# Designed miniproteins, single chains, continued (4), part 16

Each design is a single chain, and the fold is of that chain. pLDDT is the mean over its residues in the fold that is shown.

## One batch from the design tools (miniprotein)

Design m12527
Fold by ESMFold2-Fast:
Structure m12527 (fold): chain A 103 residues (1-103)
Amino acid sequence: ELEKTGKELLEVASKVYSQAKKVNEEVAERIKEAMKELAKLLKSLKVEISKEEYSKDQGKDLIIKGMELSQKGLGLAGKTESKDLTDTLSRLMEEFMRAGLAI
């Protein structure tokens, strides 16, 4: 379940990264670094960057979904006692919030 949630989160984060890069490159790079760390911590996942374009409303929906998946991931990660995993998920949630304010 954690790996599945992490994979879905990485897919959503890659789409948010593509939107954030157009309006705030610093937030986009922080999302990308958090994605890389999450993939590394889950050991079997790779970071793929979306090239699809989304409307402003679709971008907001992706951010909400990313925050929901990050919250679910935090609940699952709490059972693993991994501080690095919880810290990375918290960072992703914060960067999604910043991306939402920038879009």
Scores: mean pLDDT 74

Design m12528
Fold by ESMFold2-Fast:
Structure m12528 (fold): chain A 65 residues (1-65)
Amino acid sequence: SLAEEYARLAVEYAKKGDFLKAMIYGSLAASLAGGSPDGIGRAVYLAHQGKEEEALKAALEAAKS
């Protein structure tokens, strides 16, 4: 879905250190899924720690919630 695509994009920007774009795409993903931005924020934090697989899983879970 578009929400999942934005969630993946948010994680990719977070991994690159572009947290402004990560938050923008994370907010778009959360908005489309009807979920909370808090879940996307957790995913961004995990990506910042280098936990890429966990970050992507968290982002997709948040986008579906």
Scores: mean pLDDT 72

Design m12529
Fold by ESMFold2-Fast:
Structure m12529 (fold): chain A 63 residues (1-63)
Amino acid sequence: NEYSKKAAEAYAAGDLGAMAAYGGLAAQNGDPFSTKGAEEGHKAGGGAAEEAYYAGLAAAQNG
């Protein structure tokens, strides 16, 4: 979706904060890779920041 594309662009630019923010939005808007990334972050004992980071990373790597 649009947010997963923005997460990938942020990752390419080295902006991990923007990547995480857009990854979280991608997961909220039904991106399956971002949703799985957020679940993996949660399982690792992470909070909202870790969930968003892994959501963004999954969107960037599968875009």
Scores: mean pLDDT 76

Design m12530
Fold by ESMFold2-Fast:
Structure m12530 (fold): chain A 76 residues (1-76)
Amino acid sequence: MPSIAEMRKQIEQVEKDVKSDKRLSEKEKKLAMEQLKYARELLKIAEETGNVKDLIMAGASVGVVEIMLSVVRLSS
């Protein structure tokens, strides 16, 4: 299980990947950034509560964006 610090670093990296991606439309970037904002909120809750469930949910939310990036690159 990744630490909160490792998860935060992963979210920051994926945000950079979304912003710099030339294959994503502006609308797709906006949707991805909203999903990552949700992941950051879940991570903040996990940090405040120490609840493993919220950390797992944050990781799943980041994973959805990573899959989206992979699919868009394959279809472009």
Scores: mean pLDDT 79

Design m12531
Fold by ESMFold2-Fast:
Structure m12531 (fold): chain A 92 residues (1-92)
Amino acid sequence: AGTEITDVKIEEIGNYKKITFTKTDASGNTYKYEVILDSNGVVVEKKIYDSNGNLIKKETYELENGQPVKKTTEIFDPKTGKLVEKKEEDVR
């Protein structure tokens, strides 16, 4: 897939690390990603925004003994900001 990643920024927020970057797909659509990692480098949250800054997807992870056991995915309508879909899945 023709994916380009630009504008990578890493910020420390207490015991967490926030990684932000812009992802461009093969059609030229741009998305902003925000990824939160815990102190052990495990992903606990991911947010995806469209080119207009509207939240389109949020993924949150529930950890047990430092390992992800459950993922919650929320999908938003970028025009209204309303939650349109919520899924929970076991990722053990």
Scores: mean pLDDT 83

Design m12532
Fold by ESMFold2-Fast:
Structure m12532 (fold): chain A 95 residues (1-95)
Amino acid sequence: SPLSEEELRKAVEELIEELRKEGFSEEVIEKVRKLLEEMIEILLTEEDEEKKKEKLLELYKEIAELIIEELAKQGKIDLEKARKELEEMVEKAKK
């Protein structure tokens, strides 16, 4: 089912609160928020489903990179391994 703008905005705020609980910096949180707002705009305005998918995958990758870098700085994950897994997930999502 398509998500409403209200449901999308609520999901963004829930994700932001999770990032704060995980000890993410406010600078990283603000960058993630802006990218999530761009995703909402694409979901609401892009009528071409293929172009929508491509744009959302690009933004997802940018958000995931920010999260991976912050978690690696905290010593919670291996940066190189996480980046490789992200690239594999993005390629699988394309086809």
Scores: mean pLDDT 83

Design m12533
Fold by ESMFold2-Fast:
Structure m12533 (fold): chain A 97 residues (1-97)
Amino acid sequence: SSEIEQLFQQFLDYAGQARSLAGQAAKEKGVMDLYQRVQDAIDEALDAASNGTPEEILEAAERLEELAREADKVDPKAGEYLRQAAEYLRQLARLKS
């Protein structure tokens, strides 16, 4: 569905921006473990969105929101973009339910 495709694209756009900002902040502030966890959570969210159940997509969204709180400490925009990515995943899960 075009609506599913639009929500998935919005998730990709915000997740990509969050990854880039978190990566930059990690290099500048030495918090590479946070960057790795952000990358892993986004990759798991991509798998859930493509192959998972609505419940698995919601779990991935919760993981991104948890990481957004840590990301806020190094770059508030990275945290904001992780929360936006999580919101688009929640909308995608509802549409797939």
Scores: mean pLDDT 86

Design m12534
Fold by ESMFold2-Fast:
Structure m12534 (fold): chain A 76 residues (1-76)
Amino acid sequence: SEKEKLINEIIKILQKKGVPEKEIEEAREFLSKLETDELEILLYILKNAEELKELNEKEMIELLEKFKEDVEEKKK
């Protein structure tokens, strides 16, 4: 599915940045709960950060956690 493709692309970026497997598994579970448009926005942000080399593995995890908080705050 489109959603699975987006999740896999995000996970590949996290893996390239050296994010540990445990954090990858947690991220995959979180990402599976997101809508396709939210996944596209996150992937866009991560791709831009990867090209600029501005984020290391810890900062990538922090960005993902911040995105999760922002998404959860908008839930009913």
Scores: mean pLDDT 74

Design m12535
Fold by ESMFold2-Fast:
Structure m12535 (fold): chain A 87 residues (1-87)
Amino acid sequence: MDEVLAQLAAAATAPVSAEEKERVRAAIEEVEAEGGDPELIEKARRYLEEGHGRAAQLALLEAKGIAQDRQRREELEAHRKRLLELG
């Protein structure tokens, strides 16, 4: 299914708004200051620079989850799933 593959590629490379880029950039700095995982922070920066805002946010979420309690990480994942799983 080429259409699905193209949609996934587009989602990964989709342009992100300037506001979202600013938000993710600020979040990257915040997580780095909190001692987040340096590998994931670097990965998030690369994705943001390449225009992959969603991928950058996912990497940042992972880095923040590692830096903070597992409970907070599960809260964020559960909240995100609830928003995406409307039947």
Scores: mean pLDDT 66

Design m12536
Fold by ESMFold2-Fast:
Structure m12536 (fold): chain A 72 residues (1-72)
Amino acid sequence: PPPRTRRFSYEASVEDGRVRTSGTLPPGVSHDPDGESTDPSLRGTRTHVRLEWEEYEDGSVRTLSLDYTREG
């Protein structure tokens, strides 16, 4: 049988204090978009994160793609 992998995605955006998140982050990885949305030094900025990753049957994790954009 083919090797079994599980594929996940995570997406987060912060714009004008508004946070939108969906999906699942890899184990041991954290992101705090709520902290970004309340940070006065980031007022007026826009951020967007998109991450795709796989978990293999042995528990190892691989990043497939990562896109991060920020504009002020």
Scores: mean pLDDT 73

Design m12537
Fold by ESMFold2-Fast:
Structure m12537 (fold): chain A 87 residues (1-87)
Amino acid sequence: SSEEERLIEIAKETFEEGLRNGLSATEVARRFKERVEEEFPHLPEEVRETLGLAVGILYQEYKEGKISREEAYEALRKVIRDLLRKA
């Protein structure tokens, strides 16, 4: 869906901004949630919280060398897809 692709774009942009600026996982998750609240105010709060948590966790795992960037983005895509299908 257009919503799915836009959420993935926002997640990737926030992830890359975090890497460029040395942001914490918490700050990356916060910025992602703010952008999602602005562009998708009608998404359930539970969905926004779960997506923010997922972005933060995957960002931290990438920074710790536990996953590749591609693995992080594929995991984000899956979480976004699965949550939007339930909403």
Scores: mean pLDDT 86

Design m12538
Fold by ESMFold2-Fast:
Structure m12538 (fold): chain A 58 residues (1-58)
Amino acid sequence: MLDEAVEKAKEKLKELGIQATDEEIRLYVEVAMLGKENPDIDKIVETVINVFKAKQNP
């Protein structure tokens, strides 16, 4: 599950032209999954993408 969320987030960030390291993407996915017993992968990915988009528009 975590690896799937990281893979999907990485792919979406590439589609958007946003550069991020695998380590940074993994960290944000782990944080987004914190405290959730059965996290929705698509929602986790969306959350991570939104964080990186916000960082691109200071």
Scores: mean pLDDT 76

Design m12539
Fold by ESMFold2-Fast:
Structure m12539 (fold): chain A 134 residues (1-134)
Amino acid sequence: MEIERGKKEAEELRERAEELVRETAENGEKSASSSTEEVIELFREQLRRVEEWADEAVELARKGTPETAKLVAEVLKEAREKLQEVKANTVALLTEKSTPETTEAAAGQFDLMIGTVGSAYTETLLIYEKKEKE
């Protein structure tokens, strides 16, 4: 039952990651018709949500079994890869439809989100490795 609980919590974490990635893509599309200031604010709000999700992911790995930590690491890896794809698509769109300043600002916010998820992934791998040694 504890293993099944951890698997369910990791699946719920993945579903929330898919929602956050989708919302980030929608913000990217809205950015094409937005001011630089509006784009920065949209992505700052999204960054806070990504930071909260990443913190929850690390805590789930920390309190769970080694198997749970491994599943959480896989979820974080997938989320990082998806955010990298969304960044590439958003930068391409803004390069065509917006100003260089807006494009650079959006890219910077994506780098912060990707960095946050990447840091959580690294921490989760260290948690997993420590649990496997015990």
Scores: mean pLDDT 86

Design m12540
Fold by ESMFold2-Fast:
Structure m12540 (fold): chain A 90 residues (1-90)
Amino acid sequence: IEELKRELKELAAEAARREAAANPELDAEEVEERARESAEAAVKLAEEAAKSGRAEDVIAQLEAELAASTDETERKLLELQKKLVEALKE
């Protein structure tokens, strides 16, 4: 569980940094803030889904997004979120 949360946070932060880096108006502090927010949001979303009793609905939504995604990083993020929700619902 902790390893899965760590991997999700790291990947979410990396994805957010890449997106922010494409915007030349963002400074380094804003890039890091977005990375941190993205990492925390990804884990919180999975934890909330598991606690809500709607884990299966969230997993189905993540699977749909995964099938529609063409970005390798986004695909890995969605897979990690799905795995975390599955692990936490137990």
Scores: mean pLDDT 74

Design m12541
Fold by ESMFold2-Fast:
Structure m12541 (fold): chain A 88 residues (1-88)
Amino acid sequence: KAEEELNSYYEKVKKELKELLENQDKIPKEEILKKLEELRKETDYFFNEVFPKIAEPDWSKELHQLALEKYQELLELIEKTEKEIKEK
């Protein structure tokens, strides 16, 4: 179901961000920043191109709001992670 795909993607991105933070001392800073930019682009693609196709035709107001909320949370988390990496 569309909600399961949404939650699966959300957890995947959160896990990747956590792993980048946990291994930040083992990976060159430039590679981490490049990976974060790739995650941002992948997240944009998922929410704007992939998820709407998965949610059709049962695209409810509630599902749309949930997707928007998760999209915003992931973008904020990616930005916060990028800032943390740049400052250390």
Scores: mean pLDDT 81

Design m12542
Fold by ESMFold2-Fast:
Structure m12542 (fold): chain A 63 residues (1-63)
Amino acid sequence: MNLSDEELREMFDTATDTAVRLLKAGRGYGSTSPYINAVMESARKLKDDEALEEALKRIEEAR
């Protein structure tokens, strides 16, 4: 995908916030998995492992 870093960061932030919100609302893996995948893919493209670790920590804490 040829997204800009700004578009990737927006995708990362939006997907992270959505996954956390859905998990806090009691939604299961099926509802959250597309957003978790978007977090992982955008962070990988940004090569920002620290942001990925923090996002995954927020997602884990929301479960």
Scores: mean pLDDT 80

Design m12543
Fold by ESMFold2-Fast:
Parts: structure tokens; sequence; C-alpha cells
Structure m12543 (fold): chain A 69 residues (1-69)
């Protein structure tokens, strides 16, 4: 759902150091754009951005099963 994707994007942005206000604002632009979000949260050029995103998504879903689609 759009709500889940927005909440996840906000969660992922906070995990890489964004504050609450910045994460909430940026999440609107990243929701539904997994490739863009993956590149933004990528810790280094040797990391697989899709693998990092998948790991964070699994973590978010496990911590917030009530928000899962």
Amino acid sequence: SAEFERAFAEYALKRVGADDATAASMAVGFAGHPALLAEHIRPSDDADPEAVLAELRAEFAAEHPELAP
C-alpha cells in the first residue's frame, strides 16, 4: 500500500541518519521508488543497494507487522 511504502521509506531514511522532519519530507519522494531509495541509503559503492533495501524492508516488516500489506 502507499501508506506502507511511505512508512518504510521514512524508516529507512531514519536508519541512515535523517532526522524525523527530514525523513518525513523525503519519504514522500521515495515512496513507491525502491531503486531511488536503495541508491540513497547505499552505504558505499561496493554495497548491493537492492540487498540493503531488502534487508531493511524485512527488518521493518518484522518490527511493524501491523503496517504490513
Scores: mean pLDDT 76

Design m12544
Fold by ESMFold2-Fast:
Structure m12544 (fold): chain A 59 residues (1-59)
Amino acid sequence: SSDVEKEIAARLSIIGAEEELKLKPSASAEKYLAEAKQAFNSGNYDQAIDEANKAIKAL
């Protein structure tokens, strides 16, 4: 289903942001990553992907 695909995409986006943040620590990126994880835990996968992308852009 599309929901399963979005969950996988969100999880991969969060992992990618976590790995980038390990290489280049940033308070702004950490804030967006925390927001991405909160959205993921609430089942809002579209928001989780958006916030994870903002984390990467903030690096």
Scores: mean pLDDT 85

Design m12545
Fold by ESMFold2-Fast:
Structure m12545 (fold): chain A 75 residues (1-75)
Amino acid sequence: DVGKLIDERIEKTGLSLREIAEKVGVSQSTLSNIIRRIKAKDLSDISFKTLNKLADALGLTPEEVYLLVEAHLRS
């Protein structure tokens, strides 16, 4: 479940949503919307570049990046 994966990785980073948003290069409100959309499996308006930056910020493995990209492609 990609939503649970994102929650787990956010907790593991020890960073606030604001700090993660700064690493991704988006506003905190944009990041909150992206996370909500990932959990809802509605990723159609989110660029691969933004998803890759989020993956980097959260320290996702190649397998976890694949799950995130697959969720995007199915949106």
Scores: mean pLDDT 76

Design m12546
Fold by ESMFold2-Fast:
Structure m12546 (fold): chain A 70 residues (1-70)
Amino acid sequence: SAAEAQLAADAGGAALLASKLAKELEEKYGPVLGGSLELVSETTARIVITTKEGTFVFELSLAEAAKLAA
C-alpha cells in the first residue's frame, strides 16, 4: 500500500544517517562494535552506535534524519 511504501522511504533516510554517523564515529573512536536502528514511533527513529569509547544515541524525526543524511 501507499502507506507501507512511505514508511519504507522514510526509514531509508534514517538508515542513511545511521551509516553516515557510524563512519564518523569509526574515524574518531575506532571500530564500531555494534549498532541498531529502531522506529520508536511512526515518525521517530532512534539510532544507537557502540564503540570502544562509549555508546552514542541519536533520537530524531524521520524527516530530520533524511535531511541530515543528504
Scores: mean pLDDT 77

Design m12547
Fold by ESMFold2-Fast:
Structure m12547 (fold): chain A 76 residues (1-76)
Amino acid sequence: MEEIENLKRSYEAYKKAAEDARKGLEEVQRDMEEKGIDPETAERRIRALQAGVDTLNDIAEEYKKKAEELERKLKE
């Protein structure tokens, strides 16, 4: 079913974006330290990026749930 595949692709895309953003948090923190950004400012920026990661994970979970519900209906 194209609809289920489309939902799975959306889940994978947002899940990957969340993972990439999470991996980028440590690199961004190190980059800010190397550029002489103070630790408190760096932590504030990292917190904002973490909120973005959380949002992407929430969206991914919604797509995963929709895909699972459609798969369940097809297995009935």
Scores: mean pLDDT 79

Design m12548
Fold by ESMFold2-Fast:
Structure m12548 (fold): chain A 57 residues (1-57)
Amino acid sequence: SSRQEKAAEELSKKYGLNKEDVLALIERAGGKPGMAALLLEKQYGLDSNEVAEILSK
């Protein structure tokens, strides 16, 4: 959870999104970077490769 919270904070600050909404999408993906990146790309138009890199740290 701590890793997911840090990723959600980084993504929310970088893209001007609500941290809680980003965290909920990451949790729905089961913490899988590729799936979370695709969900964030679909919902917000983010670069899935960049998002997957952030989530894999």
Scores: mean pLDDT 81

Design m12549
Fold by ESMFold2-Fast:
Structure m12549 (fold): chain A 105 residues (1-105)
Amino acid sequence: EKYVLELEIELGMARMAVGLGKLFKDLEFGKEMLVKTGERIIALLREALKLVPKEYQPELERLLEEIERALEEVREAKTMEELLEAADRLIEGIERAIELLKEAL
């Protein structure tokens, strides 16, 4: 329950960062907020990986890899369009990880 709640809060922050970055067309602000939020999410998921039953570990590990790749795409984004595409993949990965943890915990 604790990890799911913390991840849902961080997901809300990620969605807010995307909305604000898009509204203000501020690429650097959007990147900084998403990177900080993504790093916190990855840390929470790595802790959760130690707690989930063995049958869920391979799928959570794959989702972590997808989330880490999407976060690197956020860091490398040179345009608002690239940032928004990377953010969509990041958010999708996080949502899938939260759903998995709701089943596993």
Scores: mean pLDDT 84

Design m12550
Fold by ESMFold2-Fast:
Structure m12550 (fold): chain A 77 residues (1-77)
Amino acid sequence: EDEVLEKIHEAARAAMNGDVEKAVKYATEAADLAGPSEEQKQEAIDYVKKAAESFKAGNREEAKQNIIKAVNIILDG
């Protein structure tokens, strides 16, 4: 659980920096640790990509909502 949260924090930090590649990497690591289905994992990764792109565009509120959706998918398992 704590390791999953650490990877989620790393993914969020990368997304806030607009680093799509690192955000996806850390989100994938978090999902692998939490063990959601492949479909849920892909959905969470897609939300993380959208969040990073939204942060790059300056849409912080949209980015935050996408991060929340990704985190809920990873933690809901």
Scores: mean pLDDT 79

Design m12551
Fold by ESMFold2-Fast:
Parts: C-alpha cells; structure tokens; sequence
Structure m12551 (fold): chain A 81 residues (1-81)
C-alpha cells in the first residue's frame, strides 16, 4: 500500500534528522564545557561562535523535523481512516 510506504519513508527521514540533532547537541555540550574549563578569552569567543552556529543548525533541523512530522501525521490519518 502506497500510504504505508510513504509513512515508512517519512519515519526514516525523521530518524535521520533526530540523529543529526543529537550529534549537534553532543558537540554543543563539548564546546560549552571548553568555555567553562578555563579557556582563554579568545578561545571562549571561538567556542561561543561554535555554539551559536550549532544552535542555528539545530533550529534548522528542528524546523525540518516539524515539517516531516506534519507530513507523517497526514499520511497516518489517511491510513487509519
């Protein structure tokens, strides 16, 4: 059934986006730890910029995830109807 296949494809894409988001979160924690561990002012500036860029990427992934979730909900409703 085509709807079931579409749902599986959306679920796979969502899983991929979740893994990307988790990776960005782990890397962001690493940068934050370096900021608090007594890095120089110049190093702290670089780590803050890294956190900002990772925050932007995480926000982008969250928006993509929400869009995929909306599409998955529509397909699921059609399957259950």
Amino acid sequence: EELKKKYEELEKKMREKLLEGAEQSVLGIGAAVKIVSGASEEEQRRYREELRRRGEESNRLSREMLELAKKAKEVKEKIEK
Scores: mean pLDDT 72

Design m12552
Fold by ESMFold2-Fast:
Structure m12552 (fold): chain A 124 residues (1-124)
Amino acid sequence: SMEEFLKTITELLNRMYEEIKKIVEETFKKLLAATSEEEKMKIKREHHAKVNKVVEQFIREIRKRHPDISEEVIEAIRDLLGEFVTEVSNIMIQSTDISEVLERIKEKAKSFIEKLEKVLKQLL
């Protein structure tokens, strides 16, 4: 049912958000400690790889719990996740205060959830 699907999405989304938050906190600490541009580029590449892995795990769990989900719904979720991940990366690069980073990410997460709910209500 739509209600069961939304519950599954919400549970998996909360798990994904907590994992991304941990990755952001770890990456931010590493960036502050980095002493060269080469080291900063390596940290940014590792961050991108870790976040992509978490996103792909989220999509796989959705497919596993709802094998009949349409590719249109998956593509809509991927597009919104791509926007969210890009915004998170930009916030992390622009800020020097972890508390500011986390607050701005929280605001973007709220926007992402609102957009996702609207899309899912339209497609389901």
Scores: mean pLDDT 81

Design m12553
Fold by ESMFold2-Fast:
Structure m12553 (fold): chain A 74 residues (1-74)
Amino acid sequence: GMLTPEEAEDAYRAALGNIERAEQALKAGAPPSVVANLITAAGILYAALVMSGDEERAKELGERIRKVQAAADA
């Protein structure tokens, strides 16, 4: 894997934080660029977890990222 277990935990927490900030930014009517930047940051961390074989956390993050993207497109 590309990450140690400790790095994977940190990446997961950072991705969750970016997703939660993106969800709040979307609800607050923030500029599209703010939501896009937060989702891009979460996506990079998601990709690192996928490459590290953390299937459960990657699945959770992927589902939440897709949900925010779908809401932003509405």
Scores: mean pLDDT 84

Design m12554
Fold by ESMFold2-Fast:
Structure m12554 (fold): chain A 61 residues (1-61)
Amino acid sequence: MVDEKVLLEQAIIAVAWQELYGVKLSAKGQEIVEALKDQITEEDLKEAKKELEKALEEEKK
């Protein structure tokens, strides 16, 4: 049984990828985001974007 919070975290990360890098979500990813979009806060999205940018910056080194 997958915790609903884990699915929400995955949805936030997927939206962060889409907004920052124009990455196209899979059909399954889009369905998950649509189901959870009302639970995604602007603050959670900003936090995920920061973490994603930091991780990619470290990979480029």
Scores: mean pLDDT 74

Design m12555
Fold by ESMFold2-Fast:
Structure m12555 (fold): chain A 78 residues (1-78)
Amino acid sequence: SQPEFEVTGGRFQAGQSVTLRNISDDASVTVTLDGVSTTVARGESVTLHFPRAGDHRLTLTGSDGTTVTAVLPVEAAP
């Protein structure tokens, strides 16, 4: 099954955070943002902080080894 997360709050902006909830069928998913990893159980949330603007790489790895990668464009602070 493919790892899947939903955005539940926050903003993709420098100095801000976004909260993602694990809605995957997997028991757990490893969330890797710019090389930093956190394990999130099914139905649990993780908060990702963006200290700077630009493209950030997000990788979701399911307990079965299935991997999904996305690039997150983060806005500059006003």
Scores: mean pLDDT 84

Design m12556
Fold by ESMFold2-Fast:
Structure m12556 (fold): chain A 101 residues (1-101)
Amino acid sequence: DRELLERLRALSLEERLALLRELLARQGQTAPGQVRQAEVLAYLAAVAAGELSEEEFVQALMELANLPEAIARRIARLARETGADGEEIAERTAEEVRAWA
């Protein structure tokens, strides 16, 4: 757990996402929803750390969750403004995806 976080900090965002996908695949957690949620959490951590811009996060949400730009932008703004934990933002992301569907 802690060792994984230390290793993830040493990697670029793209490398962290690739590693995360590999770990999820090895655990049999390849369902699109599970993979997308984990990737969204990784992107949220990058935004919180200042490693990723809001526009980059919006693009990632559109690509990963196939969300409309307006919904993706709302989620990105919410993440920045609230300073919320990744869990809270992941929950709000799931709500927005469900409402859009």
Scores: mean pLDDT 61

Design m12557
Fold by ESMFold2-Fast:
Structure m12557 (fold): chain A 113 residues (1-113)
Amino acid sequence: KREALEEILRLVEEALRLAERALRETDVERLRRLVEEALRLLREAAELARASGDPELQKIALEIEIVIGLARIQIGVGRAIGEEEEGLRAAAEVLRRGTEELAERLRELLEAL
């Protein structure tokens, strides 16, 4: 469905912008907030994609969940070893790469409609 695809793309593109901003951030608290907001937007995007009932969007939901999981692992490892800032920066890199790839695929799906 076109409307769902457009909204999912909008959320993914906003998450990408937040991840790019996070990578340029020098303040750890702002870095944390940007990473948390990007993760929140991706959770919303995954929920919309899963709720669509469309097999292609369900695959996108799984790919978004993988990106979220990888970013959470980086944050968790950073906290466990006392390298919280490095964990957040690694999470931001995962989010930037994952959302960039997802946005490209979502644009291809939208053009095919």
Scores: mean pLDDT 89

Design m12558
Fold by ESMFold2-Fast:
Structure m12558 (fold): chain A 87 residues (1-87)
Amino acid sequence: DDLLRLLELKRELEDLENEIRNLELEYNNATSDEGYADLLGIGSVASALATVSQEEADAIRAEYDARRAELRRRRDELLERLRRLRE
């Protein structure tokens, strides 16, 4: 059953890599002019004069950085499990 376990770990790793890619895309979209408006519920046309405070922007960045760090930590754990299975 080492093969089955290896395939399951590879699937989990692929899923995590997809989550990391999706998070990076979300972050890039959220930090664009339109992405910031959408993230804050302002909309691209309406409330265009609404401004994100530096504190709100920093809080959003910190949240995404924390989520990214957690996903990368989980990826490293899966890679270590794969390494141990290959021994």
Scores: mean pLDDT 65

Design m12559
Fold by ESMFold2-Fast:
Structure m12559 (fold): chain A 68 residues (1-68)
Amino acid sequence: MEVGVISSLNALAEAAKEYGPGSVIKLQDTGLTAEQIKGMIEAMSGLKVARVELEQTPEHTVVKIYAE
């Protein structure tokens, strides 16, 4: 599910838990890689993440989270 722009990694982890597999979350650019975001979500939420995909736009990074 696509959600609004998230400006923090805590909010991103909470959104991933709430919306589940195939969630598309828009995150303001934090300079983090997909691997770093995956690790932070897993550490903060306990969620098992299969993969994270990033799409950069001029205004924000679109984060696609695929839960296991």
Scores: mean pLDDT 64

Design m12560
Fold by ESMFold2-Fast:
Structure m12560 (fold): chain A 73 residues (1-73)
Amino acid sequence: SMKEKIKEILEATKDRLSERQYEIVYRVEVEGKSYREVAKELGISEKTVRRESTIAYTAASLIYIGDEIDESL
């Protein structure tokens, strides 16, 4: 599935991410949480979640050669 593919890509990038960046993307992409929910759970701002996830998605895109990595749903 697409979710399993995202999880596989995320595992491949985890050594390139901070623990927090990995946690953010995992909660969003694998657990289906919104940026707002993740921000609340981690006690950080939604802006920080957005910034950290952008860095993580950029790292993941170096492994997944494609045009874009979009939020699902």
Scores: mean pLDDT 73

Design m12561
Fold by ESMFold2-Fast:
Structure m12561 (fold): chain A 57 residues (1-57)
Amino acid sequence: SALEELLARYDLTEEQRAALRELYERTKEGFLALGLPEDVAERMALGIVEADLRALE
């Protein structure tokens, strides 16, 4: 998946990967609850995770 490919680019602990997967799922569900299509919700949630990963550098 795009999320797993993104996470693989960073040297993360198992705990950090689990937390970022949880962030992705919660963020995606939030966008879906607002009525966004699944593909849009997935793309936006991925962008949030990517922004958090960049902030860890």
Scores: mean pLDDT 84

